# Ledger of designs, part 24: designed miniproteins, single chains, continued (2)

Each design is a single chain, and the fold is of that chain. pLDDT is the mean over its residues in the fold that is shown.

## One batch from the design tools (miniprotein)

Design m4852
Fold by ESMFold2-Fast:
Structure m4852 (fold): chain A 96 residues (1-96)
Amino acid sequence: ALEEAIKLVEEAIKYLAEAAELSKDLETQVQATFAIMALTIAKKAAEQGDKEAAIEGLRLAIKAARKAAELSKDEEAKEKLEKAIKLAEEALKLLE
């Protein structure tokens, strides 16, 4: 479960990075970048066995990614953001 959650987080980071590169508006880029930062912290916490910090980081990342998806005017970027959200939600479910 933990190793599976880490893999899902790594995939979510990849989709968020792709969405940020596709996005031309600063607000979407900032929210996507914040989500990447939160997931990176969550991944490190999970690797260290800090389940509570990993869950908190995932929740923060999901919130930021959802905000990015709401702001996004690029359909391809929005699709990548929605994919990242689903992966992060699945990782959260495995850790809870």
Scores: mean pLDDT 88

Design m4853
Fold by ESMFold2-Fast:
Structure m4853 (fold): chain A 70 residues (1-70)
Amino acid sequence: KLSKLQQAVILIGKGKIAFEQKDYEKAIEYYEKALELLETLDPSNPLAQALKEEAEENLEKAKEAKKKAE
C-alpha cells in the first residue's frame, strides 16, 4: 500500500512539472495515472484520500488550462 502511495506522489509531482512546462496533456496523463493507483487503495486510508484530493484538484486545473489553450 505504501509503495503505491509513493508512486502516486511521484506521478503527481511529474504532473506538476508538466503543467509548469505548459504540457497540459502530459500533466493530465500523470494525474489520471495517480488517481488510478489511488483508487486501488483502501477508502479509509487518510493518506490516499489526501493524495486523491490533490490529484483531482490538479487534474481539473490541467483540463481547464488545456481547454483554454485549444
Scores: mean pLDDT 81

Design m4854
Fold by ESMFold2-Fast:
Structure m4854 (fold): chain A 59 residues (1-59)
Amino acid sequence: ASEEQLKAALEEADREGVRAVTRDGLSPEEAREHGLRVASERYGVPVEVLREAIEKGIG
């Protein structure tokens, strides 16, 4: 995936994670995993690739 696509996917993962905490009462760790799964499904990028992008400071 492109760096731009990874940034967009991670931005969506963050938004979905915030909603999971504020609306559903998930822990920060559970919310992060939820957001990454949603972004992975929508952008067609594996969750593992999104986690690697976070480690590299993308998004």
Scores: mean pLDDT 79

Design m4856
Fold by ESMFold2-Fast:
Structure m4856 (fold): chain A 81 residues (1-81)
Amino acid sequence: VEVAAKKYEKEGKIDQAVLLYTFAGRLAYNRKDYETAIKYYEKAIKLDPNNKLAWSLLAEAYRNLGDEEKADIYEQKAKEA
């Protein structure tokens, strides 16, 4: 997934790259690997800072890590995106 996402990113297919990074993050999240999920969601947000879904998923991952303050900040970002 990451190899394909990076390829789409280099080809300027930003929407496809964002979709694949978000998908990779969701796979990590479902395995309760929240640190890896955060890394992929951060890549998606770097490509598309207005992506409400990616901000919401970041907030969920931080909440599961017990970082309530970051979770609240990213929930607000999701609402504003």
Scores: mean pLDDT 80

Design m4857
Fold by ESMFold2-Fast:
Structure m4857 (fold): chain A 77 residues (1-77)
Amino acid sequence: EAVQAGRDAREVVEIAKEKGPKEALLYTAKRLGIEVDENASLEEIKKTLRDAIPTLTEYQRNVAEAAILAASLKEAA
């Protein structure tokens, strides 16, 4: 499961690089079954994912955190 979590996190980072941070966050939310407004701002989507983290498994938390980090790195550069 740890290996699978790392692979999925890497996939999210690739999406962020190619399609942008918002697309990576939307992909992650859909993959984890988290309801998110596709028309929401990038910051609102990040908040929704962060708020969902306590309800997720360890595996799902690692994927969500990786997506948030990838999006934040794009903004902070």
Scores: mean pLDDT 71

Design m4858
Fold by ESMFold2-Fast:
Structure m4858 (fold): chain A 101 residues (1-101)
Amino acid sequence: SLSEEELQKEVEQALLTMADAVSYRSVDRPMDKDVAEAEIAKLKALLAKDPNNAIAWMHLGNYLYQLGKYEEAVKYYKKALELDPSLENTKKNLEKAEEKL
């Protein structure tokens, strides 16, 4: 059985994996431009305070991908993967964005 500390780390990793998986499934869906721009502004404000937030960089890449800004999406996916190389679905989204270039 896992210790309480090990269980907490497993839960945190599962939450990160779920965020990454949801990201992968939604990236090719049409996004309302105004909603995407509002979320991008929120994520940029978050990243100004916490630039090491891999999940925030991932979401920023996803919104830019949905807006057709593939070069910017590639940049931010690479930043997310530099901070957390375990984001396998972010790597797949990076490959999708690079195929658009």
Scores: mean pLDDT 77

Design m4859
Fold by ESMFold2-Fast:
Structure m4859 (fold): chain A 76 residues (1-76)
Amino acid sequence: MLSEEEAKEVKERAKELEKQAREAIEAGNLKTAFQYIEDLKKLAEEARKGGNFKLAEEIESRVEELLKQVEDKLEA
């Protein structure tokens, strides 16, 4: 079971990874962006396994938004 402190740690890491992924997308470094998105997916899985379904859902939603941004960049 994920503790309150562990959940806060996961949320903070997710925010940092999201920021790094967005910066990579803006710079056109899509390989780097995909790596950060993969790390976010792992954090979402950890949150889900820890019983924090809401946190997992939030991170998964951010992953979906980032993937859409990558696709839009590739199609532009």
Scores: mean pLDDT 82

Design m4860
Fold by ESMFold2-Fast:
Structure m4860 (fold): chain A 70 residues (1-70)
Amino acid sequence: SELDKLLEEFGRIDIEAQEKIRNLRKVDPEKALEFEKKYSELRKKAYQALDSGNIEELKKIIEEMKKLIE
């Protein structure tokens, strides 16, 4: 239940992040690349937390991702 909600939120964040990257590429490709690198690092950490079963760490990473895409 808690994990399902986190995964659903992660999915929504990922869609929004991809939209922001596409929009940034049209105006400023360099900023888009910088944003994509930061987002990819957080995404990798989220999967690592999932692989280790660390739900508390996953929550923290998702909150960081939310702040990045705002």
Scores: mean pLDDT 87

Design m4861
Fold by ESMFold2-Fast:
Structure m4861 (fold): chain A 64 residues (1-64)
Amino acid sequence: MEKAREIYEKAKERAENGREELLQAPEVDLVDLLALTLIEMKELGLSVPEEELLEGIKDTLEEL
């Protein structure tokens, strides 16, 4: 969970900078992909509990 929380916080910060900056990056990492997903969810008016997002991130990291 600690690693998942760190990734989530970084993704939130990158999402606040906006989609344009993320898409212009020469390389896209998993944190950038999560940030883009958070931006799209907000634009669609979707809300997901933080706990569920953290569990999803943790599960993804364990599958990698």
Scores: mean pLDDT 70

Design m4862
Fold by ESMFold2-Fast:
Structure m4862 (fold): chain A 66 residues (1-66)
Amino acid sequence: MLEAEIELSLLRMELSVEKLSEKPDIERLRRLIERARELAERYPELREELEELEEEYRALIEEAEE
């Protein structure tokens, strides 16, 4: 559990870094989505929070591609 919480915190930190960037790295954001999905599969108890992160990553990708 603790390791899963650390990974979740790291994913949130990565999201914050991308949000502060004027030009987010789309490829990196897609990799973060994949990592969040893998983590949600391993730790279903964090699925809701990880799904929310995935939605935020997708929103950044859509905004940057526009």
Scores: mean pLDDT 78

Design m4863
Fold by ESMFold2-Fast:
Structure m4863 (fold): chain A 74 residues (1-74)
Amino acid sequence: GVEEAEKLLEQAHEAAKAGDYEKAAELVLEAARAAEPAIYEEAKKELGEEEAEKVVEQFRKRMEALAEKLRALG
């Protein structure tokens, strides 16, 4: 869930701090996957199923873009 995603993001931050941008990118994508179910359920509760799917797709796209930028640094 979100707590697992937070732990993975903390690990991603440490990897980036060490100059390991490839590992940081991988950890960001793992954190995104861990967070997706929680983001979907919260968005579904507030906005409904169709909008929740769009929120998760947009979140995934943003995290993939961040991972690509991190890889470009290493």
Scores: mean pLDDT 83

Design m4864
Fold by ESMFold2-Fast:
Structure m4864 (fold): chain A 70 residues (1-70)
Amino acid sequence: MSSEAEARADVEAARELIREAEEALKAGNTREAAVHATAAGILAAAADIGGLTEEAREVIEEVKRVIKAS
């Protein structure tokens, strides 16, 4: 289904945003880190709706860690 393919793409995009957020945190750019983490969380929520619940949950846990650190 196209929605499942879209969910997979959303997980991949969310993981890339988490990497960017982690880089921003290391650079001291806490606002940039929070923005990237929030965007990753939105994509993870969309992926969960698309049926990738476990992968979405893993991304959300990473989002929580980044936001707590920012």
Scores: mean pLDDT 82

Design m4865
Fold by ESMFold2-Fast:
Structure m4865 (fold): chain A 60 residues (1-60)
Amino acid sequence: SPAEKAREFIEKAEKALENGDLEKAISYVTEAARYADQAGDEELRRRVRELFEKIVEKSK
């Protein structure tokens, strides 16, 4: 389901961010955003936005 795929990509983005792999983190969180939008799940959309913010902060 789109919600399940969003959760998978959120997890992958979080792991990439922990490893300092900003390029992978951006790629995975972008995929998570697409699936969260398809799922229409506000909690997943919020988690994706929070991940985007963390990635942006680390890229500065």
Scores: mean pLDDT 85

Design m4866
Fold by ESMFold2-Fast:
Structure m4866 (fold): chain A 86 residues (1-86)
Amino acid sequence: APPRYTDEQLIRALEEFVEWLREEHPDDPAVARVAELLERAIELLKEGRDSLEVNVLIAEAFQLLRDEHGAAFARAAFERFRELLA
């Protein structure tokens, strides 16, 4: 089945999500690391590369948010990302 969103929609959502994270936590080194992982995912999507590697990078980014900021923050961030995909 085709995905619920296009690569272009996912790129836009990831770019907006990275901007939102930086605005909420501008001096946070964990957020900077999360942004790096998501920017790598954006580059892979722009290159048309394997969706598995993209999904792993996104999962690692949310895992890092959970480990550094706790489950409630990571859940809220994931819901924001889902809103940006819609």
Scores: mean pLDDT 81

Design m4867
Fold by ESMFold2-Fast:
Structure m4867 (fold): chain A 59 residues (1-59)
Amino acid sequence: MKVSLEERYVDLITNEILRSLEQGLSLEEAVERARLMGEGLEAPEEVIEEGIERALEEV
């Protein structure tokens, strides 16, 4: 389920940023950490960017 996997990656990236911010990391560090996680999961770049954008809109 390709679409399901992509949405799961968006959620993982978004949640990683929000969790990192809750633990006191800077926004820049939180985004970089989530980006590295997405790359490690081999998520498409657009999915990584969507997850980051969603997190930034929730802050």
Scores: mean pLDDT 79

Design m4868
Fold by ESMFold2-Fast:
Structure m4868 (fold): chain A 76 residues (1-76)
Amino acid sequence: AIAAIINSIKAIIASASDVDALISSLIQLFKKNSSVLSVAQAKTIAKTAVTAFSNLSLAQAIAAVTAATTSIFAQA
């Protein structure tokens, strides 16, 4: 379910110790959900998450990635 993917992304961002850990966790999530999430959607979410994680506070990064992910799924 889309809500489960969004919740998993939030948990990954909150628990990631660094950008490499974030990327590794996101790759595993995208592999698990490849039937629901296209490669293009996965790349957009990953780019948003990495950019937000590097430049924003944890709370702001979670909010930004949640908004982007919700928007992507609403357009699909």
Scores: mean pLDDT 74

Design m4869
Fold by ESMFold2-Fast:
Structure m4869 (fold): chain A 64 residues (1-64)
Amino acid sequence: MGEEEALQLTLDGLRQSHLLVGEVTEVSKRAIEIIKEAVKAGVSPRDAVQMAGLAMAEALGARA
């Protein structure tokens, strides 16, 4: 079951990601695009997530 289970988890993760993009708010969708573009441009995943987090916080009106 180990190999079949790993494949199922991978496929489930991909399906969940696609469904989530369709069901999340425009703000969350934009954050995902920021992460994708930043990583594609050579930014580290950590920095990309931080950039997206900042954009989400600004869009949702979160403040210190």
Scores: mean pLDDT 63

Design m4870
Fold by ESMFold2-Fast:
Structure m4870 (fold): chain A 75 residues (1-75)
Amino acid sequence: SEIIPYDDSLLGTYRSVQRDQTVEVSRDGDKLRLVIREPGKAPQTHLVDPSSLTFVIYKGQKGFIYEGELYLQTE
C-alpha cells in the first residue's frame, strides 16, 4: 500500500475490509465528518481532522486507516 495526501476525491462511501461496516466521509468546514454504520446498531458520527486518517492506495483502490481499521472507497 502507498500513503497519499488528502484531497476531495477521497470524500465518499467506504467499506471496512475486516467487518460489516460502512463509512460515509463528507466535508464539514476544515474537518471531515465520518458517519459509521453497522447492521443492527445506531449510526455513529465522528468529526475528525483529515490528518487523523491515514489515506492509502491498496491494490489500486483508494482507502483510509482509522483506529486500526482499513476502509476501501466504493463510491
Scores: mean pLDDT 86

Design m4871
Fold by ESMFold2-Fast:
Structure m4871 (fold): chain A 55 residues (1-55)
Amino acid sequence: SEEETKKALETARKLAEEGDIEAALDILDKAIERHKSLNDEEGVKKLEEKKAEIE
C-alpha cells in the first residue's frame, strides 16, 4: 500500500542518515520484494529509486 511504501522509505532514510546503510538497504529490499508480489509497480519504482540513492 502507499502507506506501507511511505513508512519503508522514511525508515530507510532515517537509518541511512544515522549511518546504518546495511539496515536501510535491507528494509528497502524486503519492501521491494513485498510490493513486487502485490504487483505494485509504482511502489517498487519509488523503493528502487531510494535504494539507488543510498548505494
Scores: mean pLDDT 79

Design m4872
Fold by ESMFold2-Fast:
Parts: C-alpha cells; structure tokens; sequence
Structure m4872 (fold): chain A 86 residues (1-86)
C-alpha cells in the first residue's frame, strides 16, 4: 500500500544517512552504534514486508524486498569495516 511504501521510504532514508555517517567516521565505536540502529531498522522493514505480504500487494512487496536487500548489503559492508578496524 501507499502508506507502507511511505513508511519504508522514511526508514530507508534514515538507514542510508546512518550508513554514510558511519563510513565517514572510520571509528569502530561509531560503526558499532550504527550497526545496532541499522539492525533495528532492518527489523522494522521486515515487519512492513510481512504486512505487505498479508495484503497481497505485489508491487509493495517488490519495493520492500529491494530496500531490504540494500539495507542488508550496507550492514554487511559496515561489519566488514568493523573487522578491518579491530
């Protein structure tokens, strides 16, 4: 639905900003805090995906799956950076 897409866009924009700031910081503690917040945002997006699946809204499901894929990639990059810094 439009409402689910609007909520997902807000979560996604927050996640992108957190990701960019964490990468720019090059600081292990800041990356760890960013990862905790991104994992929370991932759970929120997964909940929105479940709601879209219950509604059978195929277009919303696809958009949410794409956003989830990007968020998981961002988390993966930060986990790799954290290992490099430690």
Amino acid sequence: SKELLEEAEKIYKEAVEIYKEALKSEDAEEIEKALERLEELLEELEELLRKAEELGDKETILELELKLGVLRLMIGVLKWELKRLK
Scores: mean pLDDT 88

Design m4873
Fold by ESMFold2-Fast:
Structure m4873 (fold): chain A 99 residues (1-99)
Amino acid sequence: MARVTIVVTGTVTNGAPVAGATVTVRAYVDGELVAEGTTTTDANGNYTVTLEVEAPDGAAIEVVVTASAAGYKPATARRVVPAVAGETVTVTANLTLTA
């Protein structure tokens, strides 16, 4: 098993920064949920979530980022990270909310 640190960062906007949006990050390996984290965006719409994921060496880790806020439809971004033991990978996901 490879242990990988994934730092997911980005912005949540609606044409302007959305403060207080809930950002949920889920990591999947072979369709199974292996890690989850949640945070809330700051006054500039910025967020950061750090996940520690254990996966088979070389496996594809699917990172699903969902942003939600009252009055908006949830927005989702997907990223794929290879499982390399001891790596810290930064993933950028910028999300736009729509009513």
Scores: mean pLDDT 86

Design m4874
Fold by ESMFold2-Fast:
Structure m4874 (fold): chain A 81 residues (1-81)
Amino acid sequence: AEEEAEKILEEMDKIARELETAYQAGDVQRAEELKARFDELVKEYDKLMEKIEDPEKRQAFANRVVALRLRLVGAEVDRWL
């Protein structure tokens, strides 16, 4: 479960980087596709969190997801650049 969660987080990070690139390029269609894939990974991640018995590891993973989501919101809003 923890190993699968790490793999999903790695995929989410990769998608976040691709999404930032799509925003910079003005590729709206690509950005929408990447956002949809990211949301699917979040759903898979939530299912894996139900299987993680260690609350400390669960909290660490939750913090990493929050950081990734905040990064994506920042890139989408562009309000502080």
Scores: mean pLDDT 73

Design m4875
Fold by ESMFold2-Fast:
Structure m4875 (fold): chain A 67 residues (1-67)
Amino acid sequence: EAERERRIAEHEALAQRYKQLSDEYNKKADEALKKGDVETAIEYAKKSQEAVRKALQHEDEAARLRA
């Protein structure tokens, strides 16, 4: 179905975008730790974890649609 394939592509694209966002937040958390800014590092680590969670949700939805 064209609609199903479109939705799969959208979820796969969103999953990749959230993975990239997670990587960026992890880098910012690491840089903050190197500067001794523990509070900022914790905030970016939490944002990275949230981005990973959203990426997994979109991957799961794409897999469900492929079933």
Scores: mean pLDDT 85

Design m4876
Fold by ESMFold2-Fast:
Structure m4876 (fold): chain A 77 residues (1-77)
Amino acid sequence: GKAEELAEEALRLGMEAVRLAKTVESLSKGIAAVLQAIGVLFDVETGVISEEEALKLAEIALEQAREALREALEDAK
């Protein structure tokens, strides 16, 4: 569903933030984003949460991943 698509995108961006991180702080944020995305994917797969709850969590994970990637890219300049 939509929640899975957003969580997969969050995982992809979070992993890229980890790969590009130049500082411990940027690396930490990237790892946090990856763990959030994995958590959402796990909860969706196991049916533990509703699609509505999953969508909200996936949107938060995606925002965190985008922020982590943005910071990693700024630190790389």
Scores: mean pLDDT 82

Design m4877
Fold by ESMFold2-Fast:
Structure m4877 (fold): chain A 60 residues (1-60)
Amino acid sequence: MEEEKRKEIEERAERAGRSAGRQAEAGLNPLPVEEARQRGEEAGRQNALEEIKRREEAEK
């Protein structure tokens, strides 16, 4: 169970980081590409954690 949740969190974080990095490369985000990617990963990880917790609480 926990490993599956961790994989989901990491997958969403990586996806969010890639999206933010691509936006920075395209000039749609004023941050440097590397920083945009790192910030995107952190935001994606937080969002995934919050969604998983909310989903678990709602299904109890």
Scores: mean pLDDT 76

Design m4878
Fold by ESMFold2-Fast:
Structure m4878 (fold): chain A 70 residues (1-70)
Amino acid sequence: EEIKKYEEELKKDPNSAEAYYNLGKELYRKGEKEKAKEYFEKALELDPKYKEAIEALIELGVEEIKEVLS
């Protein structure tokens, strides 16, 4: 399981922005959007220039707007 792999990476290196981003991406794919957002935010705390995490947070923001309008 991809989530378990990244969780194990975080146990070895809890400051890995890449592992937080990858874990967030897998959680988003499973529909756990709130947890995915938290992990993308953690990735940006560790690496503020992580473009993929910024793009993922923008996409989540668009989904939140759609949910409010529905």
Scores: mean pLDDT 75

Design m4879
Fold by ESMFold2-Fast:
Structure m4879 (fold): chain A 60 residues (1-60)
Amino acid sequence: MSKEEFDREVDEALAIMVVALLKASGRLDEADDFIEWVKKHLGEEAYRLAREELERLRAA
């Protein structure tokens, strides 16, 4: 695995984890701003994964 591949996987995992922490802290209302930040700074795949997790948590 390249450093770039590792860093991307870490960014994706962190994006999902932060969405879960926002839910656990009762701050899910802040998640939309976080998701837009992820799209701008971490890229499209991290955005897609974080958005899917947010939609899942909102449906539960």
Scores: mean pLDDT 78

Design m4880
Fold by ESMFold2-Fast:
Structure m4880 (fold): chain A 86 residues (1-86)
Amino acid sequence: SDAELKALRREIVITHAEITLLTLHISRFSKDAEKVARARALALQATAIEHDVMAAARAGTLTLAQLQAAKARLDALLAELRALYE
């Protein structure tokens, strides 16, 4: 439904923002260069997922299945990023 598409799209934006903010925090406060590099790599993957979703939305090709897959991937990236934070 359109309501499900809008809800998932909003959740994707929020999760991407959380990943971005946590990556900035790790980059600013962590002295572990490997942890910072991993956090940046995870954030880069999250940004690519968000860009793909935005491109599909602009093209009118975005499906519920694509949004569900994107949300699952972003949730996994956020969980991995949170694990780096201790």
Scores: mean pLDDT 88

Design m4881
Fold by ESMFold2-Fast:
Structure m4881 (fold): chain A 59 residues (1-59)
Amino acid sequence: SKKEEEAYEAAKELVKKGYSLDQIAEILTKEYGFSRSHALFIASSAKLELMGDKLAPKM
């Protein structure tokens, strides 16, 4: 849970810095030990939150 929270915040910062979802997923896998699929889910969720005004109405 705390690892997941920390990873989500880290993913949001990386999205703001212009990292791709693949790059963020690799970082989360290496630093936090998440599986590739779980890391991609966290990265995608963080990006969707930050781009909510563009993606929220249509997904």
Scores: mean pLDDT 77

Design m4882
Fold by ESMFold2-Fast:
Structure m4882 (fold): chain A 77 residues (1-77)
Amino acid sequence: VEEQLEKAREIALEAGDEELAEQLEKALEYYRKGNYEEALEHLDKAFRLAQQLPDEKVKEELLSLISEASREIKRKM
């Protein structure tokens, strides 16, 4: 989870999407606190932002990382 979210945040920053990077940072913060529901809420927002990205390859990589992190968090609930 942490590795996927850190990687996704780096990609978002390189793509210039500061709002997406902020949502990923918040998801990671809530995950570290054990607040899985709040972490998933911020990942849902990140997923919607990633869908709007113009670069298809960057979008596919971000959606994959966010989906994997979300799935792993749901398994812990």
Scores: mean pLDDT 84

Design m4884
Fold by ESMFold2-Fast:
Structure m4884 (fold): chain A 70 residues (1-70)
Amino acid sequence: GDEVSEVLSRAIAEHGPLPSSEAPALTKGVSAFLNGDYEKAKEIFRELAETGGPAASAVATALLKLVEEK
């Protein structure tokens, strides 16, 4: 919802836009979260936090914290 959009906008503003190689994975994770598939969202965000570049890792870490509260 709005919380996901706010976290994403803030991280992009701070770290810049995501590389095209990482944007599809982040989009998939956000879609899973918005559909209520929190386990799938956690899996995707955890992988991006571990393997992504600085912007993707920061976004994924913030979104992972958000989804873990559900």
Scores: mean pLDDT 74

Design m4885
Fold by ESMFold2-Fast:
Structure m4885 (fold): chain A 55 residues (1-55)
Amino acid sequence: KEKEKSIEKLKEVYNKTIDFLNYQAKKSDEKTRKGYNNTINQIKDFYNKEIEKLK
């Protein structure tokens, strides 16, 4: 199914994005790190909703 390939691609991009943001968070000061963690949580929530839409 075309949807399955889209889900695989989205999962790959999502994992790379989260890894990148976690790396940046670890390199940042405490206040900036909180900002990255908040962004990571928002992206995680958005990703879960998008996966639901594709099913």
Scores: mean pLDDT 80

Design m4886
Fold by ESMFold2-Fast:
Structure m4886 (fold): chain A 94 residues (1-94)
Amino acid sequence: SKKDEIIEVVKETAERLIEIAEKNNDSELASMIRTYEGILLHEAEKLSPEEFIKGVKKALEQLEKYIKEKRPDIYEEVKKVIEEARKKLEEIEK
């Protein structure tokens, strides 16, 4: 289902972002990403696929802003992961 594909993107993206955070010794960022992943996966049960994609995109935007401000040293690597996630979500939405 479209919802299952979105859930897979969320899990894969969170895993990659957590790996980046852990490689850079940022346990706070890793914890924050795990928390957002949990919230998004819980919301998936209540939302339509369209609403869920919108929620995921908003979470990605907020994470990107946070990292640009607080961790500019890893911003480019994180941005690449977020852009790949956005592209996958756009393909699912079609």
Scores: mean pLDDT 88

Design m4887
Fold by ESMFold2-Fast:
Structure m4887 (fold): chain A 59 residues (1-59)
Amino acid sequence: GRLNELISRLIALKLRLIGLELDLEKETDPEKKKKLEEEIEKLKKEIEEIEKEIEELEK
């Protein structure tokens, strides 16, 4: 069902976020850091949107 699909996607996105944050901590190139920070911010927004959709479906 939709809820299970959203939960699965949320877990995958949170794991990806952890990976990107670890990559950012190790990165020394300013241009690559900027791209990682931009990707992390986009991913955080996507996670927030999915969490809101899950909350609405659990009501």
Scores: mean pLDDT 85

Design m4888
Fold by ESMFold2-Fast:
Structure m4888 (fold): chain A 65 residues (1-65)
Amino acid sequence: GPRVALGYGKTQEEASEAGKKAVETYGFDAAVGLGNVSREEAEAIAEELRRLTDAEIVVVSLEEA
């Protein structure tokens, strides 16, 4: 299945930037950003998305991307 970066951060702008940077850095197929979400919340969402889509979802912050 596709490889997707799930960017998260304190703001939507930070989360979107994290996802975009992860695509550029690691070559993911797609990115989504979730602002105002903790790492734990983003990981829970990633787990659900993996169940629904069979995608490889990787959670990244701006600092990790």
Scores: mean pLDDT 83

Design m4889
Fold by ESMFold2-Fast:
Structure m4889 (fold): chain A 59 residues (1-59)
Amino acid sequence: HMKPPKIGFKNVPEGLTEEEVRAKIGGTDELKDEVVARVLSLPPGAEEVPKGAIVIDLS
């Protein structure tokens, strides 16, 4: 099965903006939109590291 790459993240800071998240993530607008929604929905210090994901450090 061919699936799109999964993005993970760690060290979510308080007050992170959508623009800052988009700047840290390379790739397509769809990928950025997914990660922005996920990151902004989590409390500070949260981590989401799916198996095999490309992990972005947000610190």
Scores: mean pLDDT 71

